Designed miniproteins, single chains, continued (3). Designs and how they scored, part 12

Each design is a single chain, and the fold is of that chain. pLDDT is the mean over its residues in the fold that is shown.

## One batch from the design tools (miniprotein)

Design m8384
Fold by ESMFold2-Fast:
Structure m8384 (fold): chain A 91 residues (1-91)
Amino acid sequence: SEVAARQARARAILDEFGLPESVKSAVGAVMAVLEEEEQRELARAFKEGDLEKVAELVEKAAERAGVTYKREDILEGLKELFKIKKEEEEK
């Protein structure tokens, strides 16, 4: 399916950027509705710790899925994911 193909591409991109497995699982669903360039942009922003850019791409994914989230709620969720990423990378 198209969704399965996008998820497989997302996994490959996340592996390329060396993100932890817990983080890959959390962002994989968001990436399933993004185009390849946006998936790479999201992975790069996440790797670099660009919280605002990640939130922007999550909002875009939610909009394509027909769902509206408050940016403040997205940012709070992302802060927790960034904390997990940092703690896993510093071990």
Scores: mean pLDDT 74

Design m8385
Fold by ESMFold2-Fast:
Structure m8385 (fold): chain A 59 residues (1-59)
Amino acid sequence: AMEEKKNKILEEVKEALSIPDPQARRERLRKIVDYARENFSEEEFLELVKEIQKLQEEA
């Protein structure tokens, strides 16, 4: 289901945010974002980006 894919992406983001090295964290986040852009619609991607931004603010 689409929700399952979104949840997996958000879990990967949480794992990436736990990386202590800022450069490694940024590279992992970039790959996750690239995957999301390729696999989701523009509307779904924008919603996902908002959720990622919220997670980054909480980290």
Scores: mean pLDDT 79

Design m8386
Fold by ESMFold2-Fast:
Structure m8386 (fold): chain A 84 residues (1-84)
Amino acid sequence: SQAALDAARRHLLRAMRAIDEKNYDEAIKHFEEALQAVRALPDPNPAAVEHLEKAIEAIKSKNYDEARQHVAEALGEVDRARRA
């Protein structure tokens, strides 16, 4: 649904802000909420799911630049789905 995609996008933006503020627990929480929203779609985007899972793993591994890259890719996938 459009509401679920809007929720995923909102959480991704909040996760990016949390990374900038070095609040990594908050970033993980927002990535997990975005992942849950994407997975709840009738036709979930596998690329968005993969990038969200990799972003969470990157934060846990303290690879914050890799996490930022995966967030950007997940946002791109969510925004493409919102325009479909």
Scores: mean pLDDT 84

Design m8387
Fold by ESMFold2-Fast:
Structure m8387 (fold): chain A 79 residues (1-79)
Amino acid sequence: MTLRAMTEEEAEKAAKENLEKVTEETVEAVREVLAELGVEADEEEVRLIAAKLMVAAGLEPEELTKLLKEELERARAAE
């Protein structure tokens, strides 16, 4: 059986504790990814998603922003 690293509930609690670490650049990058996927989300939802991604991946805001921008460029280039 695959080792359980973190539950979604644990990630959500950790994300809420780290909401203040989320930068505006990270929020923008997450919002752009969601827009490309056709997902509408409020600012609070975007911030929570960004915080969850940071906690789950163990990334700093700048690192997450870089990865999201690279994925967006890759997705757009594939068109």
Scores: mean pLDDT 73

Design m8388
Fold by ESMFold2-Fast:
Structure m8388 (fold): chain A 104 residues (1-104)
Amino acid sequence: MEAEKILEKGKEEAKRLLEKAVEAALAKDYDSSIEYYKQAVLALAKGAFLAQGKPELAKEFEEAIKNNDVETAEKLWEQLPEEVKEELERMLKEARERLAKARA
């Protein structure tokens, strides 16, 4: 289905951005690491809202991230399906494992 493809693209982009966040953290470029993490969360949430046919919520989330409006971003994130939240947790676990392996 088209909705599944939109979400899949969002997940793929989020994963690539988290990999860049890990690379930046390993280089001790923490500002870039934080920026890539924010972009990864945005890509996943935007993809999920677009897959639900709610482009207005995708835009509102993008503006909240851009303006560092944590309260609005959190409220919008809470509206996402549990599967999307679990996907972020899975990607973060992979990122943590990569950081641990690089220290070994």
Scores: mean pLDDT 83

Design m8389
Fold by ESMFold2-Fast:
Structure m8389 (fold): chain A 100 residues (1-100)
Amino acid sequence: SSAAEEAVTLLRIMKQEMERITNDPSLSDEEKRELMLKMVEGLEAYARSQEAAHPEVAARLLALAREMREVIERNKNAPAEEVFKEIARLIDAEIARLRA
């Protein structure tokens, strides 16, 4: 569906932006994790906006956002690069599922 294709595009952009944040030498690991969390909150808001028209895609994106939030919260003392690696794996797995 077009909704699944739009979700894949959004997730690819999100992954690229998180990678850019992770590689920014002007930001601390704490600031990088905070920015990643704000992006997860953005994904949650987008998913909620899709619930009426595309409930299955919305549910998948909300589940992914919950997993990403848990990764950030469990790794609040870890380097941002390690947090990003785990989140990137989750994003890649969800893209594969949405395109199946």
Scores: mean pLDDT 90

Design m8390
Fold by ESMFold2-Fast:
Structure m8390 (fold): chain A 104 residues (1-104)
Amino acid sequence: SREEEGMKRLLEVLEQEEFSIFYNVPPLESFPDLPKIVKDPLSISIIKERVESGEIKTIEELLEEIRKMVENVHKLFPEDSFQRQMADLLLARVEEVLAEFEAE
């Protein structure tokens, strides 16, 4: 379906090497306050599992989960951090690829 094609294209963006830092949830040993700051931890691996299980079924649902992941990075890392910069780049690239797909 067109939903499956769109989700596949967005997942291909998440799998780009430059975004590998978001593949797993940050370890509690390095971020002991994570459970106080972020109630619903997300990562690329969790998002991929939710698509594979059928919990995420639409492009919009996938976009919402990606936006939540980026928001969690903004809560955990300072404004001038590499992590925030990469999260913003990831979201911008996802939105660009989605716009290209919707124009087809």
Scores: mean pLDDT 86

Design m8391
Fold by ESMFold2-Fast:
Structure m8391 (fold): chain A 71 residues (1-71)
Amino acid sequence: MTAEQVADVMVAELRRLGSPEVAAAIDKAVEENKDLPPEQRLKRAVTAAMKAGLSDEVIDAAHEAVERAIG
């Protein structure tokens, strides 16, 4: 997997597992930072999700999904 594909999987998983408010915050962060490298886009998306109330358990589940995709 490329770094871009890994970041895209993580962002998609965070959006899927989050509330509609969390998903909207992630979408906004991704759009505002679309010109940044994949790793920076992912950091911005995670930060936006956390600020919108995403739980640590959901973030951990998204990390596991990325590790499975890489493995």
Scores: mean pLDDT 76

Design m8392
Fold by ESMFold2-Fast:
Structure m8392 (fold): chain A 93 residues (1-93)
Amino acid sequence: MKQSIELLEKLRDALLQAARAARAGDAETALKHLSEAMDYRADYLGGGVARMSFGPLVSAVQQRLAQGDYDGAAELLEQAADAVQVTLDALKS
């Protein structure tokens, strides 16, 4: 489904933007992009199967940012983007 691919690409890109903001120490911008990613993910849930969990990811990123663990928050966001990329690769095959 073509629209599912476009939503997953937007989700991946938003997660990577959140990761970059987290690595820069900008928690506000990181959370903004994470929110955008979750909106794309909500749209995608109508179109396909996703193996990444929403609530645990959001909570873990928020907790790491609150603790000043910006690199750890970025790592979680990058892992989430990688999981989206695996789904994209499968859909494009």
Scores: mean pLDDT 77

Design m8393
Fold by ESMFold2-Fast:
Structure m8393 (fold): chain A 58 residues (1-58)
Amino acid sequence: SMAYQMYDRVVQNQDLPPDLRQQLQRMLDDIVQSGSPFQDVTGPLVVIGELLDYELRS
């Protein structure tokens, strides 16, 4: 699914601090375990994108 591919690329990005990567992984793990459809998740994906943009700005 797109959400998982996006996460995989984010986790492999060395620009992200380990603490942030861990939080993003936990969020996605929680979604997967709850059985939520990855195809239509906009909230978590938007948050991930905004966090990346914020980190680059900071």
Scores: mean pLDDT 58

Design m8394
Fold by ESMFold2-Fast:
Structure m8394 (fold): chain A 74 residues (1-74)
Amino acid sequence: SLEDIVAAASARLGLERYRAAVLDFLRREFDRTEDRYALATFLAQALGLPLADAYAVVNEVARARGLPEAENRL
């Protein structure tokens, strides 16, 4: 489930404090865009997370669902 993926990613990345907010954000936004780079950037800005951590969480969800990962446009 999305909840389990976000819980595992948050524990791995030291983002436990943000777990509920990350889960709520991804429930609303994950399927609204095919641009997962834009999604990761939006997540980072919305929650005040490092972009690398936002990428890691978004890509963990994408991998678990068999979807393309966020492209690195940096």
Scores: mean pLDDT 80

Design m8395
Fold by ESMFold2-Fast:
Structure m8395 (fold): chain A 97 residues (1-97)
Amino acid sequence: SAEEEALWEELTRELEEIAVKYFRGEISLEEAIKKIQEAVIETAEKLGLSDQDANLLAQQAAAGFREAAKTAKSEEELVEGIRLIVDGLWDLARSLK
Protein backbone atom coordinates (compact mmCIF):
# COMPACT_ATOMS: atom_id res chain seq x y z
CA SER A 1 0.00 0.00 0.00
CA ALA A 2 1.00 3.67 -0.24
CA GLU A 3 1.20 3.80 3.57
CA GLU A 4 3.55 0.76 3.68
CA GLU A 5 5.71 2.26 0.91
CA ALA A 6 5.98 5.52 2.92
CA LEU A 7 7.08 3.57 6.04
CA TRP A 8 9.89 1.84 4.07
CA GLU A 9 10.99 5.18 2.55
CA GLU A 10 11.04 6.77 6.03
CA LEU A 11 13.06 3.82 7.43
CA THR A 12 15.55 4.11 4.52
CA ARG A 13 16.04 7.85 5.21
CA GLU A 14 16.50 7.24 8.97
CA LEU A 15 19.04 4.42 8.44
CA GLU A 16 20.94 6.56 5.88
CA GLU A 17 21.18 9.39 8.46
CA ILE A 18 22.51 6.93 11.08
CA ALA A 19 25.04 5.52 8.57
CA VAL A 20 26.30 9.03 7.67
CA LYS A 21 26.75 9.93 11.36
CA TYR A 22 28.68 6.69 11.92
CA PHE A 23 30.89 7.22 8.83
CA ARG A 24 31.74 10.76 9.99
CA GLY A 25 32.73 9.47 13.45
CA GLU A 26 29.83 11.23 15.22
CA ILE A 27 28.55 7.97 16.76
CA SER A 28 30.20 4.59 17.46
CA LEU A 29 29.42 1.37 15.58
CA GLU A 30 27.59 0.04 18.68
CA GLU A 31 25.45 3.23 18.91
CA ALA A 32 24.66 3.04 15.17
CA ILE A 33 23.62 -0.63 15.45
CA LYS A 34 21.35 0.11 18.45
CA LYS A 35 19.67 3.00 16.58
CA ILE A 36 19.25 0.87 13.43
CA GLN A 37 17.69 -2.00 15.42
CA GLU A 38 15.31 0.40 17.22
CA ALA A 39 14.22 2.02 13.91
CA VAL A 40 13.68 -1.40 12.25
CA ILE A 41 11.63 -2.72 15.22
CA GLU A 42 9.42 0.41 15.26
CA THR A 43 8.82 0.15 11.49
CA ALA A 44 8.10 -3.61 11.70
CA GLU A 45 5.55 -3.01 14.50
CA LYS A 46 3.82 -0.31 12.39
CA LEU A 47 3.67 -2.88 9.54
CA GLY A 48 1.82 -5.27 11.89
CA LEU A 49 4.65 -7.80 12.36
CA SER A 50 5.01 -9.76 15.62
CA ASP A 51 7.75 -8.96 18.17
CA GLN A 52 9.60 -12.12 17.07
CA ASP A 53 9.51 -11.14 13.38
CA ALA A 54 10.46 -7.52 14.22
CA ASN A 55 13.50 -8.84 16.14
CA LEU A 56 14.44 -11.07 13.18
CA LEU A 57 14.41 -8.03 10.86
CA ALA A 58 16.47 -6.03 13.41
CA GLN A 59 19.08 -8.84 13.61
CA GLN A 60 19.34 -8.98 9.79
CA ALA A 61 19.72 -5.19 9.61
CA ALA A 62 22.45 -5.24 12.28
CA ALA A 63 24.39 -8.02 10.49
CA GLY A 64 24.08 -6.21 7.15
CA PHE A 65 25.25 -2.91 8.64
CA ARG A 66 28.29 -4.52 10.32
CA GLU A 67 29.36 -5.96 6.95
CA ALA A 68 28.66 -2.69 5.05
CA ALA A 69 30.60 -0.67 7.68
CA LYS A 70 33.57 -3.09 7.38
CA THR A 71 33.71 -3.02 3.53
CA ALA A 72 32.54 0.51 2.52
CA LYS A 73 35.34 2.82 1.29
CA SER A 74 33.20 5.98 1.16
CA GLU A 75 30.06 7.56 2.64
CA GLU A 76 28.32 6.97 -0.71
CA GLU A 77 29.14 3.21 -0.61
CA LEU A 78 27.81 2.94 2.96
CA VAL A 79 24.57 4.72 1.94
CA GLU A 80 24.21 2.30 -1.02
CA GLY A 81 24.74 -0.54 1.50
CA ILE A 82 21.81 0.80 3.55
CA ARG A 83 19.55 0.71 0.47
CA LEU A 84 20.49 -2.94 -0.18
CA ILE A 85 19.82 -3.78 3.49
CA VAL A 86 16.36 -2.14 3.36
CA ASP A 87 15.52 -4.01 0.11
CA GLY A 88 16.42 -7.29 1.86
CA LEU A 89 14.33 -6.39 4.91
CA TRP A 90 11.32 -5.58 2.67
CA ASP A 91 11.64 -8.99 0.95
CA LEU A 92 11.95 -10.75 4.34
CA ALA A 93 8.96 -8.81 5.80
CA ARG A 94 6.76 -9.82 2.83
CA SER A 95 7.74 -13.50 3.32
CA LEU A 96 6.62 -13.30 7.00
CA LYS A 97 3.07 -12.14 6.11
Scores: mean pLDDT 89

Design m8396
Fold by ESMFold2-Fast:
Structure m8396 (fold): chain A 82 residues (1-82)
Amino acid sequence: MYTPASVEVLSSTATSTLVRVTPEGGKPPALVELTYDEKTKKILARVLSGEHLPSGTAAELGEATGAGEGIERAGVLLVSRM
């Protein structure tokens, strides 16, 4: 049976958000830290724990108009990379 991928925000500050990413197919969730830099307007993602995400990867996930928009978009991009 198909289980859709999902992203849950666990905690958020002005510059950092902890999210739980659940891959498609009912695989174990992963913890990812998202950091927004207001000066460069870029989101960085760092995998803290997970089975199906690239471990230890820090990546620029694109430009955002604000921390909230960037975090939502970064979550979608992380799910698509699993």
Scores: mean pLDDT 60

Design m8397
Fold by ESMFold2-Fast:
Structure m8397 (fold): chain A 73 residues (1-73)
Amino acid sequence: AEAEAGAKGDEVVDGIRGKNPAAKQRILDALSARVVTPEAAAHLAEAGRYIDAGDSEKANQHIIDMHEAEGAA
């Protein structure tokens, strides 16, 4: 839901933090399966890059943007 996008982003990033590569990949694959627009897919890809870089704040923002792009479609 639109109102929950921010909370969902925080939960996802926190869930990925400290996980091994296989666990991170499974979570990202599950999110990828939900995206239906190129814009949402691009934001999810950027979130993955920021998670790998250790920037949880930017990763969370891209997950929020992904949900907004899906909601706008």
Scores: mean pLDDT 65

Design m8398
Fold by ESMFold2-Fast:
Structure m8398 (fold): chain A 69 residues (1-69)
Amino acid sequence: SKADKLIELLKSPDPEVRKKAIEEIIKSKDLDIMEKAEPELIKLLTDPDPEVRELALEALALLERLKME
C-alpha cells in the first residue's frame, strides 16, 4: 500500500528521503496513511536532522487537526 511504502521511506538512512516521505504524507492529507505513519513520525521528533524533526512535528499537528473533523 502507499502507506507501507511511505513508512518504509521514513526509516531510510538518508535524511533527504525521510524528508520527502514526510512531505508526501502531509500532501496526502489522508487520515488512514497518517494514522499508520504516526508511530514512526513520533520517532522522527528526535531525528538528528532538524528539518526532519520540524516536518514530523508539522505532520503530527496536521493529523490532530484531521482527527477533529
Scores: mean pLDDT 87

Design m8399
Fold by ESMFold2-Fast:
Structure m8399 (fold): chain A 85 residues (1-85)
Amino acid sequence: MSKTQKMLIETMDKMSDEDLENFAAVLISTAQQLIARLPDKKLADQILAEIEKLRASKTRDERIKAAADLVEQMEKAFFSLLEKS
């Protein structure tokens, strides 16, 4: 587990249900904007899968895990964009 992923899980675990729902909504919106600009179709498809997993989450624990997984894929996409000179 990455240090970023661990810190995110700890932060989300301290959020209220309302704050967690709001955070998930912002993540989904940001991920959709990222996909629109991402040249790597395989990575874009992976992020789409993580968005759907987050939307399908029924419990607080499932939502926290899905959000952390989505952020990890978004981090990979962001670094991929920065590496392309």
Scores: mean pLDDT 80

Design m8400
Fold by ESMFold2-Fast:
Structure m8400 (fold): chain A 98 residues (1-98)
Amino acid sequence: SLSVEELVEKARQAAVDKDAEAFRETLEELKEKIKDPKELLEILGELAVAGAVAGDGEIARIAEEEAVELLKENPELRPLVEELVRKGLLSESVLDAI
């Protein structure tokens, strides 16, 4: 199977290609490999930005929906989500959903 670094690159490529199906599939593989929810949250922020830069709001929304689920499961990550929102890497809607 692919490494975390190779999966992040694959997810970035799916965002550039505006391929929501490939993006979702790659996120599921990342979720299985990354045991640290903080590391996964930081990657989701980067991928949300990649989707926004590519001009695909659906890709950005997919990454943000995963960040919402991760925050629901790990409420202690809220300060990191607040930091990522402040930096413009995640939408304020991630905080508003919880």
Scores: mean pLDDT 83

Design m8401
Fold by ESMFold2-Fast:
Structure m8401 (fold): chain A 73 residues (1-73)
Amino acid sequence: SLEEDIREAIEDAYRKAAELLGVDPEKYTREQLLELARKHGNEKAVEYIEQGKKADELLERHRSRRAQRAAAA
């Protein structure tokens, strides 16, 4: 279904980013991958990570309908 497609796209995006950086995706957090991609100047890896991040945010937003209070300053 749609949720599974989004979830699969998220995993694929992070995996492709790690492949471009030559690292094991299981050894790095998503934040560490993004920082590493930026330090190496790999724009394509950054794009994949950002796409995965946006897809993850959309999925979480959909699931957290009533629970997520706005607390960001």
Scores: mean pLDDT 74

Design m8402
Fold by ESMFold2-Fast:
Structure m8402 (fold): chain A 80 residues (1-80)
Amino acid sequence: MPFLQETQELLDRMRATLAEMPASSPLRPVLEKALADFQQLVQDIGSGKIVGSEELIKKLEEKRKELEALIEAAKAEIAA
């Protein structure tokens, strides 16, 4: 399914970014928490704990945008 593939790609990108970040980075704990929260949300949807709703779709889109922005911020810090 395209959604599952895109979600896995985002998780892989977050893990790769964390691996490149120095342990002293102030963004590292923020990204680690965001990764854990997103993994939990994906697991809850996959297990059927959360039934699909319009509000859930909006929440997923919002979280995806937040995660992508956080990855970009982390990459900018790594490049500096």
Scores: mean pLDDT 72

Design m8403
Fold by ESMFold2-Fast:
Structure m8403 (fold): chain A 71 residues (1-71)
Amino acid sequence: MEREEEERRRREEMEELIERAKKILEEQFKKAGIKLSEEKIEERAEVIAETAAKLREIGDEIQKEIEEKKR
């Protein structure tokens, strides 16, 4: 029950991250004069979203360790 709800939430969060990353990449590449296909932008947005999700998990673990050491 809880596990399926967490998976759905993570999927929705991932879709939002991909959309946000895609928009940021499109704007940045347009400003830089870099012409990328929509497919390449989407692939890069997915990698960025996955990396951001992993970094968030790593950041949470690091924060937990820091708090434990400061206790």
Scores: mean pLDDT 74

Design m8404
Fold by ESMFold2-Fast:
Structure m8404 (fold): chain A 67 residues (1-67)
Amino acid sequence: MAQRYRSEGMEFETRGRPDSVAPETTVTRGPVETETEELRDELRAALDRLVAANDEVRLTGGRITRV
């Protein structure tokens, strides 16, 4: 019954699909896992944007002087 399902697609389907059909007794199901993943993706994107913005400010600064 237990088998290695450590694959992006398979792991995702195994967690998402069973949770999607989760019994009524379970309130937290697949959607919770999906939501968490989306939040992590947004956070990483935000960090990348923050770094880009910081670099932009540094380059666009009012004046640039190098000795």
Scores: mean pLDDT 54

Design m8405
Fold by ESMFold2-Fast:
Structure m8405 (fold): chain A 95 residues (1-95)
Amino acid sequence: MLEELLERARALFPHVSRESVERGIAALKKAGLSEERAEEVVRLLLELYVEASRLLEAGDLAALEALLRETLRRLAALLGREEEVAEWLAALDAA
């Protein structure tokens, strides 16, 4: 699954490679995440890039916004930052 997402992401972003994925995982681990959590974060971001591109091509901006908010909530759970992200999303809704 990660290889399929990586191949699709590379079509959109030429700098997305196996090496860039490994550097991302290493950076997240240096920031205090476990290898499993770091891998899941990178996978979630690749899934976001691929699905966001599809929704942009379809012109479905409402679904894109929903995807971005859901991805941010899932990232917050992986990073242990759920409260901070909830506050940020509330601020965006108020702006």
Scores: mean pLDDT 73

Design m8406
Fold by ESMFold2-Fast:
Structure m8406 (fold): chain A 83 residues (1-83)
Amino acid sequence: LSEELKNEVEVGIYEIITAVIKNTKDSALKSSEEQQQEDIKSLERLKKLLQKKLEEATDEEVKKAIERAIEEINKLIEELKKK
């Protein structure tokens, strides 16, 4: 596969992650306190993985897609912590 095609696939994957986070936000905020704590842990684990991928990324579009996903994760974590 060409590197260009590989980068396009990666952008698509991170865009899907961003969309899933946005689409589940309202449901997550309405969940129990116990579930919200587990969601925070899962989101923090995902954020760490994405930060590592961002450090390894060389393509600017891939970097931007990862940064958007991290931003949405940060927003959801902060809202879950505010109660």
Scores: mean pLDDT 82

Design m8407
Fold by ESMFold2-Fast:
Structure m8407 (fold): chain A 97 residues (1-97)
Amino acid sequence: MAQIEADLAALRARVEALLAERGAGEEDRRLAEEMLELRRELAEILKNSNPEEKEKLLEIEEKLIEEFREKAVSAEREDLIRLLRELAERLLKELKE
């Protein structure tokens, strides 16, 4: 449980740092907050999941964060918004499977 909270905090910090580095405005930050709320919803699902499912989610999250970081380094604000939505969508899709 504490690990999920730590993971959420780390995800928030990574997204926030990337948006700040790219000069993101309030609207981009709101989108990032929306994505983090979805991640919090996913964390609630994990509380009812077995250990193998939790481990798989953490692996998926780390992989997606690394992919997002790579793409975000050269992305413009509009592309950052698309990347954030893609990340949230992929997290939801992976958890459904």
Scores: mean pLDDT 60

Design m8408
Fold by ESMFold2-Fast:
Structure m8408 (fold): chain A 55 residues (1-55)
Amino acid sequence: SPDDIRARMDELSDRLSGLLDRYAAETDPERKAAIQREIDGLVAEMGRLADELDA
């Protein structure tokens, strides 16, 4: 349902906020790259969910 999709997007938004804070605090380039990959995956999932809401 659209409400389930919105709830999932809220969860992903909260997780994204935490990952952005971690990314800003991280000084190790390899760990930073790993966090960036997690951010990229989250952003892609949020995009797919947004497309589903528009359907």
Scores: mean pLDDT 86

Design m8409
Fold by ESMFold2-Fast:
Structure m8409 (fold): chain A 86 residues (1-86)
Amino acid sequence: SELDELAQQGVEEIRAEGISLQELIDAVERLRATARAEPFLPAEVVDLLDRAIALLRAGEAHLTEAMRLVLEAMRLAEEAKIAHAK
């Protein structure tokens, strides 16, 4: 799928930039905190980010699946923001 391709590209970019697993965990934790502060976002956004954090904490072998979940959460958050603005 397009989302799977984007997740693979994201993982390649992260590795090329030398971004650590801990830096990714910290970034997703910040996204989760932001999502929790927005009452118009569906609970699924926070759930996807929580699952992504759990996968990242389980190890680098789960990086691609975690990235897929983060991208899905970001997509849903963007859709919710657009709907809220109407």
Scores: mean pLDDT 83

Design m8410
Fold by ESMFold2-Fast:
Structure m8410 (fold): chain A 67 residues (1-67)
Amino acid sequence: MSPAERFAKLSLEELAERVREGALAIVPDIANLPEEEQRRIFRRLAAELSVPEEDWEAVAERALAGL
């Protein structure tokens, strides 16, 4: 059911794009939030997508850059 292996095969850039799209669907105004809140939302979504914890900061940084 959880396709953790599928997300593990994605590049950090692809993971960041999926996290960013998911965040925009939940919080359309995310770009206007403080950076700390943006990072919190991205890390939470990375965890929900079963991204390894060591990659959360890299994914969050790339997702933030894509806003």
Scores: mean pLDDT 75

Design m8411
Fold by ESMFold2-Fast:
Structure m8411 (fold): chain A 81 residues (1-81)
Amino acid sequence: SKEEALKLAEKALEAAKKGNYTEAARLLAEAAEKAGMSPAKATGVMMLVIVAAVEDAMGKKEEAERLVEKAAEIVKEAAEK
């Protein structure tokens, strides 16, 4: 449901605040599915999340958090349609 998608996106942002970008990636993937996103749009969100995980692994935590926030924005916008 839309509400479930929004709740999962918020949980992903909380995971990112704790530095757990891998968990944020998992939660955002579930949120995209719950938001009913097209395969192309869901792939775009997953690509942002994969890049965020790589940036975090390289010690660029602020960049990783920014990318997760962008992915969450896309999912929230899709859920509100």
Scores: mean pLDDT 80

Design m8412
Fold by ESMFold2-Fast:
Structure m8412 (fold): chain A 63 residues (1-63)
Amino acid sequence: SMEQSILEAGAQAARDALTKEGLSEENAVIRGILAATELDPTVSASLMEQVAARARAIAEELR
């Protein structure tokens, strides 16, 4: 689904920000949201919250 593709793109962007660029959790959330909005500029607040939650979960896994 489009929502799944957006979540996956956001999660991957956040993971790359954390692991390849060494960015903070806050910047990883921003990178994830930017990736989501590039796929769909009309992305809902709920879906953005899901992307942010995935980014934070990835940051937690890397601790």
Scores: mean pLDDT 84

Design m8413
Fold by ESMFold2-Fast:
Structure m8413 (fold): chain A 66 residues (1-66)
Amino acid sequence: SEEIIEEAKKKYEEALKSKDPGEIADIIEELEELYKKTKDKEAQEILKKYIHELNKKLTEVSLEKE
């Protein structure tokens, strides 16, 4: 669904601007719920990509605080 893709993009962009690992983790969880809800393979591929990129960012932000 195009609406799911638009919501995913908005959340992804919000997470990219964040420096808070907790906020990034919460957004990843929300994207994972969207992934479970959709049966649209195109939306699933986009969500997988965003989740992967945000998990990389979460790791980097966590390492910067250590």
Scores: mean pLDDT 81

Design m8414
Fold by ESMFold2-Fast:
Structure m8414 (fold): chain A 98 residues (1-98)
Amino acid sequence: DEELEALLLLLEHEYEQLKRYVEANLDPAEAAEKIAELDEALAKAKELIRTDEEVRARLVAGLERRAAELGIDPALSWVERAELIIKARDEELEKLEK
């Protein structure tokens, strides 16, 4: 299920960014607690996406919208579109850090 793979890829990337933010901005003890909460939330979100077809369909529609906004080729696979969305996001964040 390529749509599922693409959604999981995007979700994992978003949680990695949140963990990085937490490590950079919180005290070590608070960061450790928040990271544990994020890991639990990610596990639950992955299960929800795998089991709930309505949630998955809504998220796929969101991915389609974002890909269209970025001018991504609709002939590309769902995973390739997700990778390009991640790349665009990382490039935008890098520009803000300058």
Scores: mean pLDDT 80

Design m8415
Fold by ESMFold2-Fast:
Structure m8415 (fold): chain A 111 residues (1-111)
Amino acid sequence: AADAHLERAADVYIEYERLREEGKLTPEQRDRLIDEMAEHAAQAAADRLGVPVTPEMIKAAREAIRALDEGDGARLAELYRNATPLQKAAIDAVFRARQLAQERRMAEEKA
């Protein structure tokens, strides 16, 4: 379950980047895709730890995604420092999903 949610978070991020590159990303689509990525990343972290996903985990993932999208490294660092262990796990899942998305896109470009 955790791996499937991590893969889904990566797929959502790839869709987000493609829509942005094509100039088709509306504010409503941005918010929806960020929420979907955050939910899957938080669920992946929760499944890995054997705990129920919480709204606080989803919020931490969402805030981390927005900070990364905006290039705000200072805000991202502050979010991580102030996060609970469960929130840190959700943020870590966001980083793993983004790395997986990058690896998949690079593999597609080489094919």
Scores: mean pLDDT 85

Design m8416
Fold by ESMFold2-Fast:
Structure m8416 (fold): chain A 83 residues (1-83)
Amino acid sequence: RDELIDAFIEALKAKDGKTAEELFKKLTPQDAAALLNRLYSEDKEELLAGISTMSPELSKKLAEILEEKDLAAAVEKLKELLS
């Protein structure tokens, strides 16, 4: 699971939205907290640039989650997106 999260982050940093989206689809709601912690440890602007290369609907929802100030709300939104 950590390997999938790491690969997803690296795809975002590479601005490879197609690979990032394929890797994201392999994640489950149980990965949400670990994924969110990993996202918060990275450079936000770099992540948002990578996310912008994904599909419009997915990139919008992920950007909204990264802008969420309530950690519990961010985790729940991410769980919903991963379902």
Scores: mean pLDDT 81

Design m8417
Fold by ESMFold2-Fast:
Structure m8417 (fold): chain A 83 residues (1-83)
Amino acid sequence: RELLLKIWEEWVENPPPDFGLGLVNTYLGGYLSKEEVRELLEKLKKRYPQASEAIEKLLEAIEKGSSLEELREAAEELDRALL
């Protein structure tokens, strides 16, 4: 778990093209907690302020316990914003 979180922290510095979708899938699989995902997204927002709106949408969807469809849509929007 600690090693997995450190890998995601490293990817926040240099996000892969599927960062958001990978993050949501890891969260839904139970490998990262809501708190860990929130902390990663807050760090990403500080590093890539141009993606702030997409990051805030995904954070809101996670905090609200949104549907799988809404979470994936927000993740795809984030991945587009990071390109």
Scores: mean pLDDT 81

Design m8418
Fold by ESMFold2-Fast:
Order: C-alpha cells, then sequence, then structure tokens
Structure m8418 (fold): chain A 69 residues (1-69)
C-alpha cells in the first residue's frame, strides 16, 4: 500500500541526534504523497508503533507523527 511504502521510505532517512527541520521536511514530502484517508491510516499505525519494543521502530514512528502535525 502507499502507507506501507511511506513507512519504508521513512526508514531510509538517517536519523541523527535530533529531529531537524530538514528531516521533518523530508518526512512531510513523503507524507504529502498520501491522500487524507491514507494520512489518517498512517497516524493510527505510527501511534501504535510508538509503543513498540524496537527502538528503531519507535524512532521512525515518532518522527512520522511529528511530520503529520
Amino acid sequence: SMVDEAIEEAKTIQFGKYFTPEIVKQLQDIINKLSPQEKEELREITTKATGSSDIEERKVAGALLQALK
């Protein structure tokens, strides 16, 4: 799905010490390819993923949620 593709593309972004404006913009560019309905689906998936035991999964989920604001 386009939502799954967006998550996979977000995982390719190199996260440094901070969620910089540049990283947020890259994530927003990915998210802006999605329809409003797909953005809501992504928000639900990423909100759930912030509770993951995987540190990498939580980082990506947190970054996507920040970009969705």
Scores: mean pLDDT 78

